Designed miniproteins, single chains. Designs and how they scored, part 68

Each design is a single chain, and the fold is of that chain. pLDDT is the mean over its residues in the fold that is shown.

## One batch from the design tools (miniprotein)

Design m2351
Fold by ESMFold2-Fast:
Structure m2351 (fold): chain A 68 residues (1-68)
Amino acid sequence: MTSSKKKQEIIDAASKLPGVTKAMAGVAIHMVEQDPSTTKEELIEFLKKAGASEEAAEKAADIIMDGL
């Protein structure tokens, strides 16, 4: 279980990336929490479909996966 403070820190870090909003980061965190088998590749594809660039999606996925 990840604390609300820790999740907010992850959201704030990921949302600094171009095309990544706080809402997108929050949904990506929710995906990992609901399904721990969620891969970095699945997070990257979700973020890209939501409007992030390949590079921003990869960095955001790393921040989320390392933070949880």
Scores: mean pLDDT 79

Design m2352
Fold by ESMFold2-Fast:
Structure m2352 (fold): chain A 99 residues (1-99)
Amino acid sequence: SVDERVRALRDRLLSLIQDTRRNLMKAETPQQVQNILNSFMRRMSGLVLATLSEEEDEAVRAALRETMTRIMTLVDTMLANASDREVLEKSFAEMEEIV
């Protein structure tokens, strides 16, 4: 069902966010942070786009696109502030609230 696909996507996204946060907390340089975030963006986009390719409900499709856009905006903020640990931790918390 639609609800089952959306729940499965949410669970996968939440796991990806949590794994990315753990990896990022081990990063020692802003360049490593940027590399981790770029990898996250590619994987996140792939998961959302795969779900969109199977979804026929336009309201659900719109909600998924909005979720993706909100996550992308947070990643842009994190990339601009790759040396600011407080911004990075706050942005991950906001991502977990979005999904």
Scores: mean pLDDT 87

Design m2353
Fold by ESMFold2-Fast:
Structure m2353 (fold): chain A 97 residues (1-97)
Amino acid sequence: SMEKRRELGREIADKLLRAMAGVPQIEKLLKAGKSPEEAAEEVFRWLLERFPGNRDTLRDAVRVLDEAIADYRAAGADPALIEALEILRRLLEEELA
């Protein structure tokens, strides 16, 4: 149905936005045995290197992380993932200050 196509389109867009904010990279680093802080710091450095001086993109990343954190909490996701995303969000806000 057209409704199912619109839902799939939104899911794809959400996945792409989370990829831009480094969410899959956080998950990968945690799976590789990194601590939440180590994973967050590594992805924070990656975002700054990829988007140097792009404050608008970093603000968009904060917004995407807020939505991802809320969704993961509602879904009962791994506490280490939620912690890593919260640390990354804080580091990005400090950079934008």
Scores: mean pLDDT 84

Design m2354
Fold by ESMFold2-Fast:
Structure m2354 (fold): chain A 103 residues (1-103)
Amino acid sequence: APVTLTVSGGGTVPAGGSVTVTTTSSSASTAGHDVAFWMQRADSSEEYLLARSVLDANGVATHTLSNLPASLGTLTVRGRLLDPNDPNKVLVEGEGIEVRVVP
């Protein structure tokens, strides 16, 4: 079966709060590979790199977004599995998860 990435977490967060998003790989063979976490605001076509995290032995990588300003509004966070031989090459893209920052 092809490798898939599932992103979980997100939801509604008060301004100044934090939220943890989790990317889970369907394949144990991806352990030790990098996942890039990207965000896109609902009002923008631009994506911003948040972090790179390593998939653990269970195929899990997490990123915590902290001190979120109310001006962010609604954003989508995506996980992208990177090629271990080329960090500019995306092997798998997960579906986005919504984060909504409220005043």
Scores: mean pLDDT 84

Design m2355
Fold by ESMFold2-Fast:
Structure m2355 (fold): chain A 100 residues (1-100)
Amino acid sequence: PAPVPPDPAAADANARRVTEAVREAAEREGAEVAEVRSEPSPTVPNATTVTVLIRAPDGETARAAGEAAAEAVLGLPGTLSVEVRPVDETTVEVTAVMAG
């Protein structure tokens, strides 16, 4: 069976919290948040997966923004995992799995 989905209110709170942490970190490095997606985790019960797409003016800024965003998210309560993946030279994707 599919994993138990998180409480919708907790999922919304986690998505907002992750989005704000990533936005603050990305803007500090000179990048911007382009897209945010949140969904119930397909593999972890009672968890929310939040995916944030970061765009930067260059590859060095994109890497710095991704690293800063991952550190910020890891500092949030309930963070189970964080992954940073390059999408292209100036775009990175930060995926966080949040408990609740």
Scores: mean pLDDT 84

Design m2356
Fold by ESMFold2-Fast:
Structure m2356 (fold): chain A 62 residues (1-62)
Amino acid sequence: LEEEAARLSAQGDRAFAEGKYDEAIRYHERALELYRQAGGPDSPFAKAVERRLAEVRAAKAA
C-alpha cells in the first residue's frame, strides 16, 4: 500500500509541476486514501500528503 501511495504522490507532484492542478489533486487524494488505509489518519505520511494537497488546492485558487 505505501509503495503504491508513494508512486501516486510522485505522479501528483509531476502533474503539479506541469500546471495540471486537477490531475495533481486526484493523484494526491488517491495517495492519501492508501496511506490512511496503511497507517490510519494520524500517519505521518498521510499528514504529509494532506499538506501537499492543500498547497496544490491553494495554487489552483490563486
Scores: mean pLDDT 80

Design m2357
Fold by ESMFold2-Fast:
Structure m2357 (fold): chain A 83 residues (1-83)
Amino acid sequence: SEFLKLLEKHIEEAYEKGYKAGYESGGDEKAKEKVVKEMTEPIEKMIEQAKGPHPDLYEYLEEVKKKTEEGFKEGAKKAEAEK
């Protein structure tokens, strides 16, 4: 399905966006916390609304949030290793 490929692409893009943001924020703990919160809060609000009524959407949004956080963590680690 073209739709499923689009969802997979968005999940991959979430990781890449997180990675870039993490890399750019690396070395400042308060900046890291602020950026992660700003990136994940909109997703968390959508997750809360989807959790009961839309289980498939809930699972997709949880994966988007998870990949964003994983990307951010890895990007930040790379920035710290290069300093």
Scores: mean pLDDT 78

Design m2358
Fold by ESMFold2-Fast:
Structure m2358 (fold): chain A 86 residues (1-86)
Amino acid sequence: MEPVALGARGDESAVEPLIEILLDKSQPAEARAAAAYSLGAIGHDRGIEPLVELLKDKSAPEVVRYAAKEGLTNMGKSDLIAEAEA
């Protein structure tokens, strides 16, 4: 309803490809980080689980984990960040 929801309009079809890039370990860390930021900007619920999974993955590159944390923060899911880092 607010301006951020209007900005995300029409990007729902990008959610699935962005999740695939985010979880693809063969992708460059920068590409995966960009996917995490994009998922956070879109704010679609389907992005939440993959972003939380990346925070729990100790083998994921730091830049990707940081981008996942920022994405979840942008979606108002700071509680999920705390739980994933516990």
Scores: mean pLDDT 75

Design m2359
Fold by ESMFold2-Fast:
Structure m2359 (fold): chain A 90 residues (1-90)
Amino acid sequence: SAAEAAEEYARLRETIRDDLRQLVAQYPDNEELRAALEALEAGKYDEAKEHLVKFILSQPDLSEEEKALGVANIEGAFARLKEAEARTPK
């Protein structure tokens, strides 16, 4: 139903938002994480995704395999969010 689609979209958005808030709390001076949160709040999901990808790729202590997994997880989360948004009535 339209209500179920809207609830799913809201739930997915809040999950990503809460995860991002935790990262911002852990790295309060990180510009990419702050920009990602601002973009997410504004509904600019492509921009939020790009900032999070840049954050993962800039981590010096992550292996190439860990970076690839991190990017894949971000891509998957935002793909699900966009699918839910597309299914939500306007």
Scores: mean pLDDT 85

Design m2360
Fold by ESMFold2-Fast:
Structure m2360 (fold): chain A 65 residues (1-65)
Amino acid sequence: GRAEAVLASHDKAGDGKLTREEALAALRALGLSDAAAEAIVQRLAEDGKVDTAKLVEELRLLGLD
């Protein structure tokens, strides 16, 4: 879907994980506010990275495709 494509385009390493900076940029590109993007990244980040599959699932649960 659109969210998956946007997240993948920000995954510069191609490892299925985004840095905080990449995740925030991708979420903002999807139309989220800075506050909403930060809250999601803070919740899902592990070792400074956000799993793109977890992020797609979270966006779907929030009603964002």
Scores: mean pLDDT 79

Design m2361
Fold by ESMFold2-Fast:
Structure m2361 (fold): chain A 109 residues (1-109)
Amino acid sequence: MDVFEEIFRYNLEGYIRQFLAADKDGDGVLSRAEFYALLDSLKVPAEDHDALFARADKDGDGVIDAREYFSWVIEDLYKTLYPDEELPEELFERLLKEALEAYERYLAS
């Protein structure tokens, strides 16, 4: 297991808590406004909010579901640690599955 996987797994509960805290109406998805509030809490510049929302909103439905949120987290973390490397599809799929399973377990507790 490399440093990227360790960092992701170490912070996974935090990522889950951030998503749940941003979901103000409890509908299981983030609106544009809720996602911007999340980015503000992370000290992301307001100028970057529209571009980040467009990247996270993979299916273009105008909301960020748990799969899109964790996909964005995984991609952003990998790009931050390895800016010149392509994220392997198998690694992405494995970590996304782990994140969604952890999210479901967190909701059940």
Scores: mean pLDDT 79

Design m2362
Fold by ESMFold2-Fast:
Structure m2362 (fold): chain A 94 residues (1-94)
Amino acid sequence: SAADERAKGEGFLTMLLAALHEFIKHSKDEEFRKKAREAMEELQRLRRELRAGRISLDELLARAEAVLKEVMKYASEEDRKILENVWEVARAEL
């Protein structure tokens, strides 16, 4: 149902937002922190679109993947691996 899709999308976005927030709090790389903040703003925008029923779960997944791939360009190898793991865990909730 649409409600079930929204609930799954909410859980997915909550996991991604929590991970990005931790990188902002603990990273010493200001460029990475800036890109992580921009990603959080975009994911929060997607969350509003999901809540309004204007985006499908498939479109949410595709757009969130693009957002994370952009952040990963600025991540260290270690942080990129953590982000990749978070993505796989979050995606499994869909």
Scores: mean pLDDT 87

Design m2363
Fold by ESMFold2-Fast:
Structure m2363 (fold): chain A 65 residues (1-65)
Amino acid sequence: GPVIAEAVRDYTAGDPRFLSFKVGDIFEILKTPEETGIEGLVLARSLSTGEVGLVPESLLKVIKG
């Protein structure tokens, strides 16, 4: 099933490849850091906006998966 994660902090992206978000925002994880090839970065979809981008794994808590 889908891996679902929640933001534990606010984040403002300085790079258009990254998502900006607020604490409590919910994401579906599309790629793990192993699959992105970039340490500490997941590829995620925001469930509120539908936007896809890179998110620092350290700012997420997995709630399902």
Scores: mean pLDDT 86

Design m2364
Fold by ESMFold2-Fast:
Structure m2364 (fold): chain A 79 residues (1-79)
Amino acid sequence: SEVAEQARRLIEKARELIEQAKVSSKRQAELLLDAARHLLEQARQLVGTIEDEEERRKLEKEIRDLEREIERLEAELAA
């Protein structure tokens, strides 16, 4: 599915931004994590249109796992 491929690209870009945030200054990390959140929101909208239940479930899990990682990193930056 072209939609699934687009969602995977957004998820991959979000992963890259999260990894960059881990080695960035606090200010840069905050901007990168915000950008990653926006990419995951776009991916979630696309994933909601996927007809294959198993594929949709797997992509939804990847999005949730990355959102949890963002929340953890944001908490570390706030400490």
Scores: mean pLDDT 88

Design m2365
Fold by ESMFold2-Fast:
Structure m2365 (fold): chain A 65 residues (1-65)
Amino acid sequence: AGFLAELKAALDAAVAAGQLTQAQAEAAMKAAEAYLATHDVAADERAAVMAAVLRQAAAGKPVVL
């Protein structure tokens, strides 16, 4: 789905900018994939879900959706 591709691009950009470690980006991606396996994210919810994933990853906390 386009959402996971956009999230990966955002996480990769944050790692390149030194804002995240590769391990934090990978953990965030796994959490998002697990969430999307059991939940459909509507177009109007995608921005909020993406912001929550990026915020938690940047804080170094486990990503919980």
Scores: mean pLDDT 75

Design m2366
Fold by ESMFold2-Fast:
Structure m2366 (fold): chain A 98 residues (1-98)
Amino acid sequence: NAVELADEFFETLSDEEKQKILELAKNGESVKLIDHIDKLLAGKPNAAEIALGFAEIVETGESKNPFLVEIYKAMPEEQKEDVVKGLKELAKLYGSKE
């Protein structure tokens, strides 16, 4: 389950990294948010699935992690589509590398 993998990955992040994601999401900094997530996921064996899981969380607002729900709620509505698109593009990039 991609959402479960995204939740588990997010729990491994430091409080500082979690706060940085929240700040970027709250400020509508979609490009910087995607760049930051890319830096966190680069080199992970399941990076594509985690990126898809984050995209689903942003689309649905559903996560078992309360902090991820807070990030979703803080994100401006007009930025959610850009973030989902960026996460899906990252997943495609990770999945294309043999």
Scores: mean pLDDT 82

Design m2367
Fold by ESMFold2-Fast:
Structure m2367 (fold): chain A 70 residues (1-70)
Amino acid sequence: SMMEKKMKEIIEKYLKEIKELASKKLSKEQLESVIKAFKEKAEELFKESKSPEELEERLKYYKEILEASL
């Protein structure tokens, strides 16, 4: 489905951005933990979100909270 494909592309985009941000501030072990936590949260949000737009807003918020915590 086009919607599912777009949602997966959004998740990949945010994963890449979070990896780039976290890799500059965290150790390898901490980076792996952050990536794992993000993937789990992204899967949860993918299942709960009714549209790509809703998923993107939720992931954007998650990224903002994560950036503030780094």
Scores: mean pLDDT 86

Design m2368
Fold by ESMFold2-Fast:
Structure m2368 (fold): chain A 65 residues (1-65)
Amino acid sequence: MIEEINEIAERAKKTYDELKAEGLPDVGKALAIIQLTVAYNDALRRGDEEAAELAKKKLDEILKH
């Protein structure tokens, strides 16, 4: 579901922002990547290609920076 991927992306961003505020931006980025990778694999397992593509796009956005 697209809503689920957006919620996971929002959670990942919140985790990143919180850990960055605590002086741990690298840990925050790593956790965000893990959360989105889990979401991507779960979408693939469910056969939800649209959710998988969205999760991959969110992962690419994080990896580019």
Scores: mean pLDDT 77

Design m2369
Fold by ESMFold2-Fast:
Order: structure tokens, then sequence, then C-alpha cells
Structure m2369 (fold): chain A 83 residues (1-83)
């Protein structure tokens, strides 16, 4: 399900971010991981449409949209922590 895939991507990005030396760098790294996932799911959505898998295309689109919100959120958090 889209919610489960979003949760899995969030857990992965948060784990990558937790490895960073500072919270600011952690949020930036997490945002980069979310951006990679957005790019991957957008490409997957286009590929699914090209092969006639419309349900798969819609699912990948929703995943990319959800992950884009997380990119924006984590970038905002990093900016707030910078003085």
Amino acid sequence: AVDEDLAANKAHADRVGASAPTPVEGYRKAAEEFQKAVDTYRAASEGARDTGHEEGAERFRKLADGLQKLVDEYRSKAEELEK
C-alpha cells in the first residue's frame, strides 16, 4: 500500500540522516534520500504508463507526491536549525 511504502522510505531516510554528524546535515541527507525516491517513483510511474499498467502508474505517482512533501518538510527543518 502507498502508506506502507511511504513509511518504509521515511524509515530509510531517517536512518541515513541519523548517521550524520549534526542534525542539520541529518535533515539534509534525509531530504536527499527522499528526492532520490521521488525521482525513482516518477520514472517508474512513466514506465508503468508506457507499458499499459495504469494502476501501477497511479500508485507510483501518489508515492512520489507523498515523498516530495517529505523533501520539502525536511529541507525546511534544516533551514530552521541554521542561524
Scores: mean pLDDT 85

Design m2370
Fold by ESMFold2-Fast:
Structure m2370 (fold): chain A 74 residues (1-74)
Amino acid sequence: ATEEEILKKLTELGKQAVEAVKNGDYESAEKILKEMEQLVKLASRVAPPEFVEKLNKLLEETKKKVKEIKEKLA
């Protein structure tokens, strides 16, 4: 897969995780976050460190956003 394809997929998964948590589907949100983590781990084996850093930042931002939404809904 190209860097563009990986970034697009990770961005799409991030949007799905946020959508799931907004809908109260915390189980699906957690599964999607695990898929994102797996994708970043796979990319880290083949992609340049600079690109992997960008993927990790996107993953961490998505995790923080999901956590903030959960806390606001509690």
Scores: mean pLDDT 82

Design m2371
Fold by ESMFold2-Fast:
Parts: C-alpha cells; structure tokens; sequence
Structure m2371 (fold): chain A 85 residues (1-85)
C-alpha cells in the first residue's frame, strides 16, 4: 500500500512540548502530511524537524503488532502529558 493513515508524536528538545501529526503518508516516498501540534494543551502548527519521535502508529499494516504499537503509543503519550501538566 502506497498511501496509509499515520500518526506520529514528536517531543521538543527541551521536553516541554509535544507535537502530534496525523494524516496520509507515502511509505516508499517518505512523504507525510500533518495537522497539528499540541503544546501541553495548546494546538498549533508543527515546529522544526529537530523534534524527537516518541511514539508512532499506522493503519498501513493489518496486523496484531500494529494494534499493540497503537496501544503502547497512546499509553506513552498519556503519560508524557500527565507528567508535564
């Protein structure tokens, strides 16, 4: 599959902000779209590319492993937000 739904969570270098982007991606072309950034409750545009990926999941693979990654990613994001509130 060339196009798939994809979600990534990025963390700022100082660990103070989180960016969530979701949308359509191209697997081989590495072409992604994004929707928003969440700065501990504030939404905005995606910041610089220096941010670290801390969680991701994709609907590209129809496998049990994709569901496990989705669950773990959601739990990790929830923890990061809770700890920094």
Amino acid sequence: MEWASHTKVLESPDGQRLAVYSGTSVVDGKEYSFESVVELGVSGPLPREQWRVVAEYSEHDNTEKSEQLLKQSKERVDRLIDERL
Scores: mean pLDDT 50

Design m2372
Fold by ESMFold2-Fast:
Structure m2372 (fold): chain A 115 residues (1-115)
Amino acid sequence: MNIVVLILTPSSLRPLWEPVKKKLEELGIDVLIIETDASPYSVEITELAASAALLKADGVVIVASEDTDPAVVEAVKAVAESRGIPYRELVVKREDLQDPDAVLKKILEEIQKIE
């Protein structure tokens, strides 16, 4: 089963997500960090990136920082739904990113809930 973790974050928070991405990849989990504020076309760019990342996915965990535009999250959900890919959503507060191991644990719990 190929589970993809998509991390949707403002560019300012990317350095806090890099340790989480590294730990997930060390466990053999595919991870993509998408910066949601890099462009006025962030929704369209995220949809294209999600479409590419989900080509071979059996499931997806959509991880959003609390500061992420809800329209970006909905675009990723729409891609998963259009392809019949089961998904889980996890919203992470900025303060929680100070503990990457706690965030990792929450993501792993969401992976276990996918069919």
Scores: mean pLDDT 83

Design m2373
Fold by ESMFold2-Fast:
Structure m2373 (fold): chain A 92 residues (1-92)
Amino acid sequence: SNLDLYKEGVKYYLKQLEEIRKRFKELAEKSTDPEIQAEAKRMIELIDEVIKWFEKELKNAKTADEALDVYWRARVAVHTFELKLKELEEKA
């Protein structure tokens, strides 16, 4: 069903957020710049909150339209954190 398809898509993007989180953690551990370390740690905290929010939204989605909204927001979140990671890596 479309509901199941969109829910699986959200799970895929949650996995992408976990991978991005690991890359911010590596950046925080390897960078010698205190500002980069602090920003990377802040991004990890935000990703943890965002993942918890999407897990709750996914559980609560009962219609295909609700699941599609969560799917789109999860996709935007992945893109946003990927851009921030790239920006921060370029400054490191």
Scores: mean pLDDT 90

Design m2374
Fold by ESMFold2-Fast:
Structure m2374 (fold): chain A 90 residues (1-90)
Amino acid sequence: MAEERAREAGEAAREAVRRYLELAGLEPLSDEDLERIGEAVAEAVRYLLETDPEAAERIVELLRRAAEAETAEEAARYLAEVDEALLAAA
């Protein structure tokens, strides 16, 4: 299940970043840059599923909420919480 959950987190991260940029009226990132971000998040979540599964689940939930955000401010807030959670889990 770790690989499936990590993949889900990576996909959510790509959608969250894309959504934030779209809502903020900023230039979209390339597919290559989005894949790099998604892969980095997937790797972090894969590690956390073994060391701190509660933090892993929280990060996935925050990324999903960011991807579904209706405003740039809401998306930015969730992404900031993801960054804080990743830093706290390190």
Scores: mean pLDDT 82

Design m2375
Fold by ESMFold2-Fast:
Structure m2375 (fold): chain A 74 residues (1-74)
Amino acid sequence: MEEDIEQIRKLVEMDRLKYEGKTEEAEKIAKTLKSAASGKPLTVDDARIDPISGKIVDKETYEKSLKEKKSPVE
């Protein structure tokens, strides 16, 4: 879905801005993101890509998904 891809694109750009030291710009992007799992607004530090669904989620959902995600080679 284009909206899902747009969310991921925003997360990537936000991370790039954080790396560049443009924290204010990154925060502006983060405010437009919502967790696909909980629907709550995300912050620069909370936004993650869910490795199972590929959607933007909050940190706690991301951590749960990481524990459940298995390597494709396993």
Scores: mean pLDDT 70

Design m2376
Fold by ESMFold2-Fast:
Structure m2376 (fold): chain A 59 residues (1-59)
Amino acid sequence: MEEFVAHADSALAVKQRFPEAKTETASADLARVTYTGSPEEIARVRDGYAAHTAAALAA
């Protein structure tokens, strides 16, 4: 199980990859996300999430 807070766009991407992931609004543009997967899948999602978050922060 993995939990993190992310921008809404990143949370949506995780939800699309893991349909069973839970999302909860933390603020207007942030969501708390919890999901479960294999260590390899979790690492892949973290890498994808980091890239999406970096792109959003750079904009």
Scores: mean pLDDT 59

Design m2377
Fold by ESMFold2-Fast:
Structure m2377 (fold): chain A 91 residues (1-91)
Amino acid sequence: PELSPEILKLLEELAKALEPLLKKVQEEMDKNEGKELPEVGQLLLEIQSEAAKVVAGEDPIESAKKLIELAGKLSEEAKEKAEKLLKLLEE
């Protein structure tokens, strides 16, 4: 069973809210070839992992809660999208 269109839309909006940070991390990594991921880059990877679990239906409520915590460390807009995602999943 595929996720509802509204859940997919919120995940897309979450990704768009984080796109400026992802671009900045990519530019920084290109400039510092061979260095470890900055903390922001690690958080973005963890967000992608938790979003993938929501899409797969693997503990989507727990993954959405982690998305709120992780996104809240990077972007207020992304946190708001993650909170809406959790609310939709709980209904």
Scores: mean pLDDT 79

Design m2378
Fold by ESMFold2-Fast:
Parts: structure tokens; C-alpha cells; sequence
Structure m2378 (fold): chain A 88 residues (1-88)
């Protein structure tokens, strides 16, 4: 399976185990940080997969009301910057 599929499966398992919203947000923050680091290292394909997984997890947290608007806006800004970097 792809890196994206493995990350999303891990996130789904955390949701199934009823991990706290704070733990889910921390996992998402770690993925965004990892995606930016991978992009900086020139691992663009891996960075893209991680950032796509983070984007899907963020949408889940927003729909479930498990992330604050301020946290979501900050993460969306960083995701957009990562995606724009990968287009160059």
C-alpha cells in the first residue's frame, strides 16, 4: 500500500480506539511537519503523499468538530505552502 494509505489506516485505527481529539490533532500536526521536512529533503513524492493524507485527516477533524477554527486555519496555511512548494 502507498504511504498515504498506511498513514490514513493508522489514523482510522486511532479513531476506532477512541483516542482524544487532542491526540488526533497532534498526529495531524506531526504529519504536516513530516511532509514539509520530506519536501525540504527533496523527497517530493513521499511529501505529496503525506500532505494528501494530512489534508484528508484535517477534513475529518473539521467535520467532526474535533479541531478549533484557529488550529485548522494554521494547518491549512502550512498545507497550502507545502503543496505550492511541490508544484515548483
Amino acid sequence: SSLKERLLKQFEEMVKKKESPNKLVLELESWVTMGMLLAWMGMKEEAREVLEAAKEALEYLKKQGKITPEQAEKLEKYLKLGEEYLKE
Scores: mean pLDDT 84

Design m2379
Fold by ESMFold2-Fast:
Structure m2379 (fold): chain A 91 residues (1-91)
Amino acid sequence: MKVELRQLPSGDLEARATAPPGATVTLSFRSVETGEPVEMAGQRDEDGVSTLVARHPAGETTGVRATVTVTYPSGKVEVLEATAVVEGRLP
């Protein structure tokens, strides 16, 4: 399994996780500085790829952590993280 995190031209954040067939993927975003959840725009699961989009964070440049939890049909759970420094939405 792999996870990729990037900031889109819109300023929104995108995390993509690729998992094997039958696995369930849960994605979340949190501020590195505060630990608070970042507002999510939505999650899409299609053909073994889970995509989570978070809205452009307010304020100055900040650190964001994407956490990916994968639950396999066997009951095995794996957790992966990716971190990026992103430009905030200025007032």
Scores: mean pLDDT 72

Design m2380
Fold by ESMFold2-Fast:
Structure m2380 (fold): chain A 61 residues (1-61)
Amino acid sequence: SAEKIFEQLLKQGKATDELINQHHQDSVEILKLAVFGEPDDVIDAQEQKDLAQLEQLISNQ
C-alpha cells in the first residue's frame, strides 16, 4: 500500500519531522497514484518515476 512505501522512506531517513508535517498529504497522494493507478498491474515505469520524485522531494526539503 502507499502507506507502507511512505513508511519505508521514513525508515531510510529520507524525511525530516518538518517535511513529514508539511508534505505528508502531497506525499500520500503521489504514492496513491503510484500504487493504486493500476489494479491489475505491478508498479510500472511511470509509477516508479512518481515514487522517485516523492523520494527526492522528501530528501531535498
Scores: mean pLDDT 55

Design m2381
Fold by ESMFold2-Fast:
Structure m2381 (fold): chain A 55 residues (1-55)
Amino acid sequence: MTEEEYEEFAEKLAQDILERTTFGLSPEEAQAAARAAGRIYANDLKVELEKLEKS
């Protein structure tokens, strides 16, 4: 996965999280939290896929 592909993937996950999780947060807080979560999920999936291919 290229750096650009990873960034696009993380941004898509962030948008999905933002749409589903807005309770009690300001728009700015929700967006920041969603972006952080999206990056974590994208990185975890990348590592798992690489591990599976090497296994």
Scores: mean pLDDT 70

Design m2382
Fold by ESMFold2-Fast:
Order: structure tokens, then C-alpha cells, then sequence
Structure m2382 (fold): chain A 66 residues (1-66)
């Protein structure tokens, strides 16, 4: 439970950071804000077939680059 909560928080934080980065890039390149679309895509991916503590940890590791 505690591990699952920690993984969920890490995943949520990673998603928020990724959304902010994407929104900035998308706005800069096309003048379109895709933060909401990015969030929806992430949710769909999680529901479609990726939802385990291990998957969350790997996802977080991929984003935590520094």
C-alpha cells in the first residue's frame, strides 16, 4: 500500500512535469497547448494495459533524468 502510494505520487509528479514540458514545446512550435491531451493520453495508456508498481517505477525512472 505505501509502496503503491509512493509510486502513484511519483507517476503523478512525472506526468505533471512531462505535461508542462510538452505544453511549453507544443506552444512554442505550433502555438497549441496539448497539456490536457497529454493528460488524457497518459490516462488511456494506464487504463489500456500498464498499471503495476513496477511499471510506475520504470516510467518514473525514464522521466527522472538528472
Amino acid sequence: SAGAELAAEALAAAKTAAEALRAGRDLSQNGKVSGEEAAEGARRATEAGQATDAQAAWFYTGVSSA
Scores: mean pLDDT 55

Design m2383
Fold by ESMFold2-Fast:
Structure m2383 (fold): chain A 74 residues (1-74)
Amino acid sequence: MEEIKEEVEKLRKEDEENPLSEEEKLEKVRELTLKLLKALGLSEEQQKLIIEGWEDPNNGKSQQLGEELEKQLA
């Protein structure tokens, strides 16, 4: 998790110095999100549902998983 935070900060600095396209930013965020989900020990099914919900917000599954994750980790 700490390593992911460092990658996010690095991405911010890179964007400040060398502006990334919005598409490139989204791709980087997607990669970092998957790494974060793995670090949290989520199952492959949970990871897939979160990514699908991010790509298709009308799916609603991502919101349900977010609530479940908060209960487990908090």
Scores: mean pLDDT 65

Design m2384
Fold by ESMFold2-Fast:
Structure m2384 (fold): chain A 110 residues (1-110)
Amino acid sequence: SALEEFKKVAAEYAEKVEKIFEKYKEYISEEKAKKVKEALEEFRAVVNDPNATVEEILEAYHKLEEALGDAIEDMEKKNPEAAKEAAKEIQKERDEFIEKVDEILLKERE
C-alpha cells in the first residue's frame, strides 16, 4: 500500500538524518542534541506503529524538523561552516524524501 511505502521512505529518512546528526553532534549543545534524539525516537516510534496515520507521521516529522532547525541555529553560534554543511546535508535528504513521497502519491492515483 501507499502507506506502507510512505512508512518505509520515512524510516530511511530518519536513518539518514541520524547519521548526519551523529557526524555534527560535537558542534551542538547537550540540550539541543537531546531534543534532536528525542524527536528522532518519537518519529521512528510513530513510523513503526502499525496503527499510525499519515497525519501522525507528518506531525512527528514537523517536530523533528523543528528540533533540527534549533540544532543548526545552535551550531551556527559555535561553528558557522559546520552549521552550513549540516544544513546542506539535511536539505538534500529532505528533498529526496519529499520527491519519493510525491512519487508514491502519483503512483497511487494511477
Scores: mean pLDDT 85

Design m2385
Fold by ESMFold2-Fast:
Structure m2385 (fold): chain A 83 residues (1-83)
Amino acid sequence: SIEELRERIERLLEEYKDKDSIVAKGLETLLRILEQTDDPKVIAELEEILDALEEGAKKGDITTIIGSTLRAIGLELDLELSK
């Protein structure tokens, strides 16, 4: 559910906010997207990005962290441009 996704993002942000600024930026971006939409297609893409970002953060995979954060920013930008 959207509520479960929000709780997951908030938990991860609490863990990473002072440890990794790129991970934090990605998570904050995903949280803003959840506040703007309930579109199932957007939520599905957000879940994929969140899964990749969480895995990248846990493994210290810089390429995955950067890629996932850029995907999150692109998704938010797409939502803003579609208004």
Scores: mean pLDDT 85

